# Designed miniproteins, single chains, continued (5), part 35

Each design is a single chain, and the fold is of that chain. pLDDT is the mean over its residues in the fold that is shown.

## One batch from the design tools (miniprotein)

Design m17188
Fold by ESMFold2-Fast:
Structure m17188 (fold): chain A 74 residues (1-74)
Amino acid sequence: PELPASATPEEAAAARALVEALRSGAPREVIQEEQLRLLDLLERHMEELAKERKVPQEVLDARRKALEELRAEI
């Protein structure tokens, strides 16, 4: 079990952009766009992991629920 890619470069960049928007006091619309971008990337990554069956079903279900909760807050 090698170190899994816990975050892609795109996910890391999106997370950094969101943090920078929050730090600089960007408008709410900009912050929401960055949040949605990050969520979209995380959801796509989750679907790829599910397709490869590299992650236990319980972990996948928990992660999907967490992403749905985050989506609902945006």
Scores: mean pLDDT 73

Design m17189
Fold by ESMFold2-Fast:
Structure m17189 (fold): chain A 76 residues (1-76)
Amino acid sequence: MEEAKRALELGEKGDPSAVGEAARLLTSPNPEVQVAAARALGRMGHPAAIGVARQALKSPNPEVQKAAREALERLE
């Protein structure tokens, strides 16, 4: 729960240094945290987030894949 909230905060800040933290949250076993991290990457609008969002597309979870696709649409 705290991790999902943290991921949302990272996206709102738009800080490029937050890309690394969002990448760590994508490795969480919790799908809710993974979805929040993927959405945060899209909100950052930083080129460094593109590679991490593409990593999220490899998730077996359809909701995480959808969030990653939406993030890439915003970044590209």
Scores: mean pLDDT 72

Design m17190
Fold by ESMFold2-Fast:
Formats: C-alpha cells, sequence, structure tokens
Structure m17190 (fold): chain A 112 residues (1-112)
C-alpha cells in the first residue's frame, strides 16, 4: 500500500541519517567510505519507493536523490584524501546530507 511504502521510505531515510552521522564521527577513511556508500544505497532505495507513490511524494524523492548524490560524493572524497582532510569534508557534507534527509522526512510527515 501507499502508506506502507511511505513508512518503509521513512525507515530507510532514518537509517541513512544514522549512517551519515556515524561517518561524520569516524576517524577512519575506509569506515567513512563504507558508511557513506551504504547511506547512499539506502537513500536510493527510499527515492525509488517515493517515486512509486507518485506526484505527491515527488518533493521527498527529489530531496532523497540530492542527499544520495552528496553521500556518494562524500564517499568518493573519503577514498581520495588524507584522514584529516576527509574528516573535515565529511563533516561539512554530512551536515548538508542531514538537512536534506530531515527535509525529506518532514515532507513525508506532511503527506499524512
Amino acid sequence: SQQQKLQEAQKLLQQALELADQAVASTDADERYQLLKQAADLLGQAEKLLKEIGPQAEEAARLADEAKSLASGAAHLASLTSAESSQRLTKNLGEQIRKLIEQALQTINQLQ
């Protein structure tokens, strides 16, 4: 049902948020890469579910896609830069990812 898809998307978004927060807190570049890649995957799954709901969930799907793109970019940076530089960039991008996920969750709540 549409309500079940919204609930599943909400759970995926919440899990992605937790993974992004863990990545921001991590001092290990490989761990940051893995956590951000997993967050991006969950955000992609949430986007697909939101698109299946249709036009009313389009804004939430767009926000999930933007968060996914940033998480993928942050993962790539974690693989390329020193631990200190990677951690600083992950913190800055993580704050943006967090805001996008929170906006997506708020949009879902407004859909009933």
Scores: mean pLDDT 85

Design m17191
Fold by ESMFold2-Fast:
Structure m17191 (fold): chain A 75 residues (1-75)
Amino acid sequence: MDQIKRDIQASIQQYQQLRDQFSPQLAQKGQELIQQVNQLLADPNASKQQILDAHIQFEGHYVLSLADITTRKKA
């Protein structure tokens, strides 16, 4: 679990570094997902299943946000 927590925190930091490049809608959704993940990561009593589910949701959004940046730069 600690390894997963570290990986999630690293992904969040990378996302935050790029946040100014996202559209307002993607940035807002990303912040909502980051808040949800951070709440779970701050709670040592959160289940592994809850953390993994939140991680999957955030990673999916992160990948979509990166694709959006790439598409807008190529357009």
Scores: mean pLDDT 77

Design m17192
Fold by ESMFold2-Fast:
Structure m17192 (fold): chain A 66 residues (1-66)
Amino acid sequence: SPELEKAREVIEETVKQIKELVKEGKYLEANYVLGQGAQQIVSLVSDPEEARRLVDELVKKYNEIF
């Protein structure tokens, strides 16, 4: 669906921003960007279970950066 495609784009963009912030030592900003990405996913995805799965995917990718 278009919503799932946009949510995937949000995940990839959010992860890219977090990687750059982590390289700069900006860990609080990285955590803020993670939170913004999760909120965007929840706003875009009408099915709560699909939104939760996509947020879990974002969090998993975030944990892989550290």
Scores: mean pLDDT 88

Design m17193
Fold by ESMFold2-Fast:
Structure m17193 (fold): chain A 95 residues (1-95)
Amino acid sequence: SFMERLRELAEREARLLGRSDLEALKEEILRELENLDDPLAKELLERIRGKEPDEVLALVMEERLRNTRPELSLEERVRLWEEQLRAAEEKRAKE
């Protein structure tokens, strides 16, 4: 499913950043959103309440992709995201 793909992409990015604890990531995201004086941040915070960490991470990534490059379809943004992660993973593997 699309949400499963987003979760996998988010987990892959978290591993590249050295962050494997999704619950800790959820708390960090919620803390960041609570500190923003932004209507979109408030809307995201409300949607995140009561969600599992994996679902929260996927939801945040979906909103990030939707707001980035609005001229591209969501599928095209996910493809670009996958390509960027693949390139970063390949670079890290060579180090």
Scores: mean pLDDT 69

Design m17194
Fold by ESMFold2-Fast:
Structure m17194 (fold): chain A 55 residues (1-55)
Amino acid sequence: TPELADAEAVRASIREGLAVLEEALKRFGGHPDIQAVVEATRAGLAEAEARIAAL
């Protein structure tokens, strides 16, 4: 369905962004501001996964 395809695209975008943020976290030695964004992004990924599971 279009809704499923859109939700999967959002999940893919979040996964890609998370990978970039995790590399930044390693590069900056666990900087607290980057850690906070990583945690927020992981929460967003969990929400996207829950949305897909509900479709």
Scores: mean pLDDT 84

Design m17195
Fold by ESMFold2-Fast:
Structure m17195 (fold): chain A 73 residues (1-73)
Amino acid sequence: MEAVRVLEELERLREEFLKLPTRSEVSPERLARARRLEEELARLLEPYREELLKAKSEEEARAKIREIARRLG
């Protein structure tokens, strides 16, 4: 369940970042939070790195990450 929570929070923050046309609109606090969540997710997904590297696109990789996170939760 933890991995699913981290992934969902990261997806939410990523969507917020993509809506902002300038880097100065992204708060340092949000960037720090996103970094911490990325590190936690990377740690949780480390055993599945080889599977993720086989993804042909970023969208496919994201789908695999969600699947693995659900399996871990």
Scores: mean pLDDT 67

Design m17196
Fold by ESMFold2-Fast:
Structure m17196 (fold): chain A 81 residues (1-81)
Amino acid sequence: DKLEELLKKQKEIQEKYKKENDEKLRKSLKEIFMTEEGLSEEAAQAAADKFIELLNKGNMSVEEAFELALEEARKLQAELK
C-alpha cells in the first residue's frame, strides 16, 4: 500500500528530525489523508494533528497511532456529512 510505505518513510524522517519536521510531516499526512483515504480537508487536518500528537506521546506504534487518528477523523467526517 502506497500510504503504508509513505507512513514508514515519514516515521523515519520524524525520528531523525522530530522537532524540526513536525510541520512538514503534518502537511504530508494531510495530503495523504485527503488523496489516499478520501477524507475532507477538515477531517484530514484533524487526522494529521491527532497522529502527530499520538506519536509524540510515545506509548504506541506508528501503525496504532495512524489507525486511531484515521478512526477519529472518519467519525468527524461522518458528523460533517
Scores: mean pLDDT 73

Design m17197
Fold by ESMFold2-Fast:
Structure m17197 (fold): chain A 74 residues (1-74)
Amino acid sequence: SMADVERIREEVLARVREVAERLLAGELSVDQAQAEISRIMAETLERNPDLPEEAVEELEREVLRIYLEAVAQV
């Protein structure tokens, strides 16, 4: 359902923002942050195989934006 898609999106974006905050705080290197984000995405796709392809693509773009904005500040 659309509600399930939005819940998954909010959960993933919250986890990715936590990784970004740890990167900005100097607790993670860029490589470690990239690995953590890749793990979050892989786990999300494995747990939610019925996610629409368009929703996955939109989520990947939002995640990449958050990551790149954080990397630009370190």
Scores: mean pLDDT 88

Design m17198
Fold by ESMFold2-Fast:
Structure m17198 (fold): chain A 84 residues (1-84)
Amino acid sequence: SAANETKALELLTQIQQLMEQIEKEENLEYDERTKQLLRLARLAYEGRVEELRKLLEELGLTYEDLISMLTPLKEKLETRLKKL
């Protein structure tokens, strides 16, 4: 749905912003799934929505799947930023 796409894009943009703040102070290591989520986050932040949709299709993910994965990732990044 359009509402799920909007929510996913907002979460992706917020994750990219959190990552930029954390990476100023430390270098982070990611698993392969997290790397793909961060690639999607960068595409959303840069307004590259067509490429984002293509990557989601290639990964076999729905916007609902994406929101489910991004919500705990955002919480982990927010917690890490607070400890810096």
Scores: mean pLDDT 83

Design m17199
Fold by ESMFold2-Fast:
Structure m17199 (fold): chain A 124 residues (1-124)
Amino acid sequence: DLRALLDEEVAKLEKVYSQEDVDRFREVAEAAIRALEENASDEELRELIRRLLELSKVLPGTPLLLYLLAELYERLKRYKDALLLYQSLVANYPDSVFTPDALKKIEELSKKVSGPLPAVLTEL
């Protein structure tokens, strides 16, 4: 349940970051979870990605933030960007609750992409 995992992540972030940044993360993460559940439009998915990328500059890459970004890029069929994000999650957070799902996604998406991954996320 992504919503329960969001509550757990927010509780951890509240110990380290400002309330304003944590509240912004919660708002965007809740919107991203809803968009994934409700088959949101490509424009809504792109806007959520932009907001999460801005948050990633203020909050260090958290497992949930990377996971939500990867899921949103995958929904846009941007498989190379999604694969890069899942690989980054596994490499930086191997013991996270998201890692088993990320490993499965890496296996599945690797079959849909050919050639090298981009060094950084590509333009929306």
Scores: mean pLDDT 85

Design m17200
Fold by ESMFold2-Fast:
Structure m17200 (fold): chain A 77 residues (1-77)
Amino acid sequence: IKKIVLKVSPEADVEEIKKRLKEKFPDAEVIVEVVDPSKLHGFDRLEALKPDPDSDIKLTVDEASKYAPGAKVYSGG
């Protein structure tokens, strides 16, 4: 099974994003991680915003943002 891991801002509707991605990629495991970079410093902030190495499907931030209207996407995989 292929994984998609998105890193999104705290304002994101995680359930809506999961629903939209599941409609597009029904056979994929969808994981949405909420990241607040304003509460992170230095190295911890850089690590939290990096693409997840376990994501099998790699979406660009622009493509992933189509599934997360009104939220910031930091990584699409």
Scores: mean pLDDT 78

Design m17201
Fold by ESMFold2-Fast:
Structure m17201 (fold): chain A 77 residues (1-77)
Amino acid sequence: DLVKLGEEYIEAAKEFEKQGRYKTAGDLYVRAGDLYYQAGDYQKAIEAYQKAVDLYTKAGLDTSGAQSNLDFAKSVL
């Protein structure tokens, strides 16, 4: 179940976020977004990609990849 696997990545991401590991948390949110997108749950994919963009911003990292995924998921919905 891709949705269940995505939820497991989100729980792991929340734990890394609590530790201040924003890049690792953002990477896990991108993976969750990809899984939700494959499952056809575009709303959950959008929410996961938005979180990844926010976390990469906090880390001072390039957001362009996560932003592109976010914009594409929004265009399908």
Scores: mean pLDDT 88

Design m17202
Fold by ESMFold2-Fast:
Structure m17202 (fold): chain A 62 residues (1-62)
Amino acid sequence: MDDLARAGKLAEEITPVSEEAKKAYEAFKKAKTDFIRNPSEETLAKLKEAAKAFIETAEKEA
């Protein structure tokens, strides 16, 4: 499953409401920016982790 594509789609369809989901969304945005600025295995791993966390919190809230 492409967690990055799924997280992007959820960000457009679901507005984070809970504090936890908002934090996960902010972490996802930061990780995405970091990966774009400095593409590496480490930044990609962090981006995937943040995307997975955002998906989990957003889906639980929705």
Scores: mean pLDDT 74

Design m17203
Fold by ESMFold2-Fast:
Structure m17203 (fold): chain A 87 residues (1-87)
Amino acid sequence: MDLEEALKSLTPEEQKLLRAMIDVLEGLYETEPDESVREKIRETREQVIKLAKEGDIEGAVNKVVELLEELGFTHAARALREMYDRL
């Protein structure tokens, strides 16, 4: 519901980026064995949706990049930042 509301105010390119970010966070959540890390992923998802609803796609991207770098997915973090920079 909240994701669909955020998508309505965004451009098609921003919508694709937001959907990709949420999909990555869901995948990380499903594969994470540590409960404290899962909680951090859940909180990051909530923050991303909130920022996207406010039109702050840069803030949303930065939150996902920070999480990916903390989890050691440095290549994915770089790719996400490059996708945003091309908007």
Scores: mean pLDDT 84

Design m17204
Fold by ESMFold2-Fast:
Structure m17204 (fold): chain A 88 residues (1-88)
Amino acid sequence: MEELRKKLEELSKLSARERYEVFLRLRDDPDPEKQLLAKAALVGAVGDLYAAGRLSEEELQRLYEVSENGTEEEALELLLELAERVLG
């Protein structure tokens, strides 16, 4: 709990690109804690892209629709697509 919280706080200090890189490194790790950190990093990266005005109105509409009506898996797939378009 304490260790995970510290790692999440460290992620908050990273740039969108650095968080995307963390996601890519940890996404395939079988450790549930590392998978959680990967998901948090991806969400943070896309949030930073939104705040920077780097997402289109159509992409924001898709995020809204998936957040209201989609599954967690669909949301993560969309976040990955958006991060890859801007940061890949």
Scores: mean pLDDT 79

Design m17205
Fold by ESMFold2-Fast:
Structure m17205 (fold): chain A 65 residues (1-65)
Amino acid sequence: MLQKLANTLASTSDPKMQEAARLFKEAVRASQAGDGKKSAELAQKGFEYLLQHSAEAQQKVTEAL
């Protein structure tokens, strides 16, 4: 799920959505490397970033779900 969300956000021209995509991609990479703690921290930062920074970003998250 996070990989799909990251790809959707990265396809936009919005720098805020691209930053959230970067955080989610790093979370997926950390999870694949076996670092569950770092993965959870990065995913949390990504979600907090989306929730705090724009209504449009929140709408894109809803559309991706």
Scores: mean pLDDT 71

Design m17206
Fold by ESMFold2-Fast:
Structure m17206 (fold): chain A 85 residues (1-85)
Amino acid sequence: SQVLVQQAENLVKQTQNLYQQAQQAKTKEEIEKLLFEIDVNLGMLLIILGVAKINKDPQEDVDRLESMVEEVERIRREVLQLLKQ
C-alpha cells in the first residue's frame, strides 16, 4: 500500500541521516550506536516488506520496498567499513 511505501521512505531518509552522522563520528562507539539504529530501521523495513507481500500489495509497491531494503543494506555495509578503520 502507499501508506507502507511512505513509512518505508521515511525509514530510508532516517537511515541516510544516520549514515551522514556515522561519516562525521569521531569514535568507534558513536559509529556502533549508529549501526545499531540502522539495524533497527532495516528490521522495520523487512517487516513492512513482509506485510506488503502477505497482503498481496501491487507489484510496483513491493518492488519499491525491495529497492529501499537494498539501499539500507548498502548503507549498513558502508558503516561496517567505517568500523574496520
Scores: mean pLDDT 89

Design m17207
Fold by ESMFold2-Fast:
Formats: sequence, structure tokens, C-alpha cells
Structure m17207 (fold): chain A 72 residues (1-72)
Amino acid sequence: MTEEEILARLRELEEEARRIMEERGIDPASLNEEDIERLAEEMKNMSPEEAERVHRAVVTAGSLAALEQLKA
């Protein structure tokens, strides 16, 4: 996998995560534990496919937020 491929994939994941978070009323820049717990409860009533998308978005957003904090 090339550096360009990695960057393109990360950007796609970031965009998807941001969309899912915003649709659920969560600011991806200020993601906190309460938002994660709320999403986890909502996921119990979601379809497996939707739950996987939301879970992937939360993990991606959390990882990116942690990386951004290291830069600050």
C-alpha cells in the first residue's frame, strides 16, 4: 500500500465518520465518553449493518481526535 493510498483511505474514513457523527448530533471534534455511551445504547436497536458503520465511525473519530490532541 502506497503513502497516497493510505492518505486517501484515511480521508474517506474521516469523512464517513464525520457524517455519521453529525447526523447523530455529535460533534466529532469534541467527542466524549457520554456521546460514545449514547451511541452504544442506540446501536442495540440498529440493524447490524448500521451498527457496524456507527462503530467504525466512532473508532475512527476517536483515533483522529487523539492524534489531533497530540499535535496541539
Scores: mean pLDDT 68

Design m17208
Fold by ESMFold2-Fast:
Structure m17208 (fold): chain A 57 residues (1-57)
Amino acid sequence: LASLSDLIKTLINANAPISDIISAINNFAAKNSIDTNIAIATAKNIALAELQNLIAA
């Protein structure tokens, strides 16, 4: 199974709209029995780290 981080990175690289990213996270959380708030917080941290890496490059 693809990890949440792989899913988020794929969507960011594909320039998916924020609404689609949120929907994908919610679907991933539901399918894997993860609390939606925890999944959103984790995804936000992953997205911020990716943006930090792009800015710092």
Scores: mean pLDDT 70

Design m17209
Fold by ESMFold2-Fast:
Structure m17209 (fold): chain A 93 residues (1-93)
Amino acid sequence: SEAFEEIDKRLNEIKSKLESNGPTDEQIKNFEESKESFEITVEKLKKLLEEKKAKEKDPEVLELLELQEYLLEKSEEIRELIKKEIAKKKAKE
C-alpha cells in the first residue's frame, strides 16, 4: 500500500533525525507533558480498532483500520525512541 510506504518513509526520517541529533527541547517537553495520558490513550485506541476490525466486512474500511493500527504502532516506536534518547542525554548531564 502506498499509504503504508509513505508513513514508513516519514517515520524513518524522524527516527534518523532523533538518532543523529538527539531529542529537541520541544520533543522532551511534549514527552514529559503527555507521559501520563499517552499510554492510556493508545491502549484505548488499539482496543477500539481491534474490536472494529473483528466486526468489519468492507475490505476498504478494513484497510483503513489496519493503516490506523500501523500509525499507532509507529507512534509508539517513535515515543520509545524519544524516551531512550532522553534517558541517554540525562545520563550524560
Scores: mean pLDDT 80

Design m17210
Fold by ESMFold2-Fast:
Structure m17210 (fold): chain A 74 residues (1-74)
Amino acid sequence: MSPTEKKVKKTTLELLKERGSASQAEIAKAAGVPKGPVSRAVRELEKEGLVDRTPNGRVSLVDPELLAALQARA
């Protein structure tokens, strides 16, 4: 991953933990980057099963409890 995309992914996860959901524009503002890097980071997180996109274009964590349970069993 590029350093910028890694930083955006981290910022996305932190923002979603605090707010529950955020738009790509809110993530871009929080990370201080254009929407392009945010779109790529969100797509990667979605592919990894960490986030989901609502029909309204917002992003949310899939399930922090489920993710923690899977990590505990590894």
Scores: mean pLDDT 72

Design m17211
Fold by ESMFold2-Fast:
Structure m17211 (fold): chain A 79 residues (1-79)
Amino acid sequence: SPVEEALAKIREIVAQAREELAKAKSAEEVRAILERTAQQMLPLMEQIRASGDEAAVKEALRMIQELGREAAAKIEELE
């Protein structure tokens, strides 16, 4: 389904962002990764929200929030 395809794309984007975060050497680089990742996820999140699938919205938000926490921890380590 289009919702499952959008969720799969978000998982791919999050996985790529995690790899980039692991290699990041400055807080500025972490912030740039987050900004680019957010831009990539925005249209997919809008597709999921438009579907009315509450479980899919919750799963997508869970992945995004988890990535945000990981990035925040990385920034603290680098600052």
Scores: mean pLDDT 88

Design m17212
Fold by ESMFold2-Fast:
Structure m17212 (fold): chain A 71 residues (1-71)
Amino acid sequence: MKLEEREVTPEELALLEVQYRNLKEGKKGISEEDRKRYRELLARYAGMTPEELREHYKRVLKEIEEILKKK
């Protein structure tokens, strides 16, 4: 899979962002707050172009990789 070639859906990006936040904050599991955040992010990302979604997805992935490599 290549991020430059595939479409990133708002659902994929919203899930990745929730996971990124939980990793960054050291939280476990999915809370009611995480579910609310997911819905908010989903609505925001649905307004983005495919190119904007891919770029944001790549940025979040880099942040996740950096956190995981440092730990």
Scores: mean pLDDT 73

Design m17213
Fold by ESMFold2-Fast:
Structure m17213 (fold): chain A 67 residues (1-67)
Amino acid sequence: SYAREALEAGLAGDGEAAKAIVERAAADPSLSPDEVNRAGAAAYTGLLSQGDEAAAEEVARIGREAG
């Protein structure tokens, strides 16, 4: 799932990969807005756990704006 992939990228501290995954989720017409928002929230959780607050806030914003 996009949420799982986004969490894994975030936990790795890879803000660019996390962002790309959330943007891919947003572009997927088979996903509900809630599923896109979950991908952003998962990326946020992962990145925040690695101390990257700026990247975490950005991916959460992208998920919210796209969902």
Scores: mean pLDDT 84

Design m17214
Fold by ESMFold2-Fast:
Structure m17214 (fold): chain A 80 residues (1-80)
Amino acid sequence: SPELEALRKAAENGDVDALVAALTSPDPRLQGAAVRLIVENAEKLLDKFVPKLEELLKSPDPRVQENARLTLRALRPYLE
């Protein structure tokens, strides 16, 4: 889909904001792609992903909070 293609390009460009924003999407395919791309880019961008994911934990939307929690859990092997 065009949205998935845009998300892949965001990952290639190091667009952390676009990747994290995709976790707020109502489309579960975009949510899943965002988690995968964040994990794939963790080695390069961990220091930028973590603060933005922590900010999503403060979202009033419980769906967004849960997506942020799941993503941080997936990043656990990179966290110290």
Scores: mean pLDDT 84

Design m17215
Fold by ESMFold2-Fast:
Structure m17215 (fold): chain A 58 residues (1-58)
Amino acid sequence: SDQARQQLNQRMVDQGNRILEADKKGPKEGGEVARESGRDVRRLRDELNRLTEQEKLS
């Protein structure tokens, strides 16, 4: 649904902002947060792709 897609897009934006915030903290603390956020973005992209395929099937 459009709502689910909007929620996934918002979560991706939030993760991007988190990466930018982490960069300000320096390489040790920021690096770990950025890696976690990168994995979350990959999961969100996979979910978005599934929604797109479901939409094409409908």
Scores: mean pLDDT 69

Design m17216
Fold by ESMFold2-Fast:
Structure m17216 (fold): chain A 102 residues (1-102)
Amino acid sequence: SSVTKEMERLLNEMSRLNAEIVRETDPARIAALMRRVLEIFRRIAELTEDPKVREQLLETARDLEDLAREYLATQTEEKRLRLLVHLQAALGEAWAVVRLSK
């Protein structure tokens, strides 16, 4: 469907942003890139027809936003690593949702 193709396009863009984030060390640039990832993640949630899946994606987006905020406030390697681990899990969740969409 056209919706599935748009979701796949958004996932590919999110993957590109993720590749940039994992190599970035400037907290301000990480924050800007994370804001873009969250915009894409919420857009995928909006395009999702299943309300339970949409709610789950929005919860993941809130968790990522909280982790990004905590990292920006503390700027420690421990908090950066935690953010990156959760970002990888969130990307996997979004890919699974899109692959199951028909």
Scores: mean pLDDT 86

Design m17217
Fold by ESMFold2-Fast:
Structure m17217 (fold): chain A 80 residues (1-80)
Amino acid sequence: SSEVFEELARLAEEAARNADDPERAIELLTEAKELALSNGYYGTSNGLSTMRMQVFNGDTEAAAESARGLAEGYRLAAEI
């Protein structure tokens, strides 16, 4: 549903703002991934998993870039 994609975008954006706080960013991304999986959006969970791994590895720049792309994609999906 559009509401789920709007929430996914919101969580990804918040994770991007917290890319320098790995614990908080991973928490937000885990929440987003669980939301995607519980709604059957398996493809959308792959990008979230990649970003989570980037945060875990301390690659905050790559994580922030991934979050921007994910949020933009989710907002577009919410409009369809």
Scores: mean pLDDT 77

Design m17218
Fold by ESMFold2-Fast:
Structure m17218 (fold): chain A 69 residues (1-69)
Amino acid sequence: RYRLRPGVTLEDVLAKLGESPELIAVFAALLDGRPRTPEEIAAGTGLPLSTVRRWLDRLEAAGLVERVD
């Protein structure tokens, strides 16, 4: 599962990865700080699972999300 790292804001995400509606939707799905699977985020956002996984990989590489499992 994936969770936002403590203190990460939308501004931090947009500064590192650029502005994208898909990225904003993935960020919003993680905003409550609860760990979520890519499948849960895809279901909640309506995005394809492959799109969600691509953004989560980029967010993790940028140090903005963490794996908790």
Scores: mean pLDDT 80

Design m17219
Fold by ESMFold2-Fast:
Structure m17219 (fold): chain A 97 residues (1-97)
Amino acid sequence: MVSKIIYTDIDDIPFGTKISSIAMSSKSGQIAADEAARDKDGGQKDGIIANKIFDKPQTFDDKIKKSIKNSFKNIKRAKYIALKKADSGTIYVIEKK
């Protein structure tokens, strides 16, 4: 299964998108995307600040959007956040503005 990585603004991710995992990187969008693409949590890797694999896909909504914006604002080292779309293999990568 080929993962498709899309660099995008958080405002361009459609509300209602089902998200299966999230990863945050201090180094690069590729590192964040690679971590979000993992099927199992393997612990924190170099350049990864945080990761989460959801047992049940979460709906991308205003609450998750605000949480991501707050993570960029409050975590100085956070440069990239990757969101894995459930069922499609697509990964959205958001860069800190």
Scores: mean pLDDT 78

Design m17220
Fold by ESMFold2-Fast:
Structure m17220 (fold): chain A 85 residues (1-85)
Amino acid sequence: SMMEKLEKKNKEFLEKLEKKLEEVSKIKDDEEAREKLREIAEEMKEEALKLAEELGLDKEEVERELKKLEEKLEAGIEKLLEELK
């Protein structure tokens, strides 16, 4: 089932994200942490696009939603860096 594949991929995606965020939490320098968070955001975006393509989702709709997520991630990165100080 497509839903079962999506659930499995989503679980793997979240586990990978959690591990990467844990690594960022160990970085003491704000600039280095910011750069690492941007790297993670770009990598996760690429994985999300590949997953959408594999599942046959509408590319234009996925790209539109990913752009909204990029804006939220950029705001989230700034907020996380302030909270880590």
Scores: mean pLDDT 70

Design m17221
Fold by ESMFold2-Fast:
Structure m17221 (fold): chain A 69 residues (1-69)
Amino acid sequence: SAIDAVRAAGNAKVDELQKKLIEAEKKYLESIKAGDVEGYNKAREEMLKYRKEIADVIADTQAQLAALA
């Protein structure tokens, strides 16, 4: 169904972004342990970027589902 397709596509995008967020969090923690200021700043920026992209995908998916109702 159109609803199932939209939900599946949204979930797949969130899953991909969650994986990238987890990798950025890992790099952030590794950079802190190493005292790498440039590394943790870059990882923090990536975490903020992925968190925003996840929120945007969720909002877009909800809007698409509402349009199908």
Scores: mean pLDDT 88

Design m17222
Fold by ESMFold2-Fast:
Structure m17222 (fold): chain A 61 residues (1-61)
Amino acid sequence: SSAVNAAVALLRQYSHESPEALAAYLKSLGLTTEAQFEAVRARLPPELQALAEALRPHLFA
């Protein structure tokens, strides 16, 4: 989806921002489902996998 594509690009460009701020941006882009998050995570490079896991509690509680 366009939300998944935008989320991948955002995380690659702004990987040094806080997980809380990144999660808020991802929600504003329409990233609202577990399946969308898994699709984003699968497209991230290995060095961003820890960031993806740090985002999880801020996205889905």
Scores: mean pLDDT 80

Design m17223
Fold by ESMFold2-Fast:
Structure m17223 (fold): chain A 85 residues (1-85)
Amino acid sequence: MTLAEQIIDEVLKRLPELTEEQRLNAFESVLRVIVHEVKEGKLTVEQAKELIDRLLKALEPYLTPEQLERFRSLADEAIAEIEKL
């Protein structure tokens, strides 16, 4: 199990207990780890996209439409970065 997968599992368990700010910070941190692990060859680009999509879908019930758009924008930026590798 990669570090990104471990962090995602922990975040998913704690989602109902997290504040809006904590959810955003956790999401941004996971995206940074995913990008780093793709650069290090620990994750493929496709695996990274699947992890990002999975995390975003799990977060949807806890986010307002405006928050969800922000999270999707951050995900799109991370995906664009890994696709340029």
Scores: mean pLDDT 83

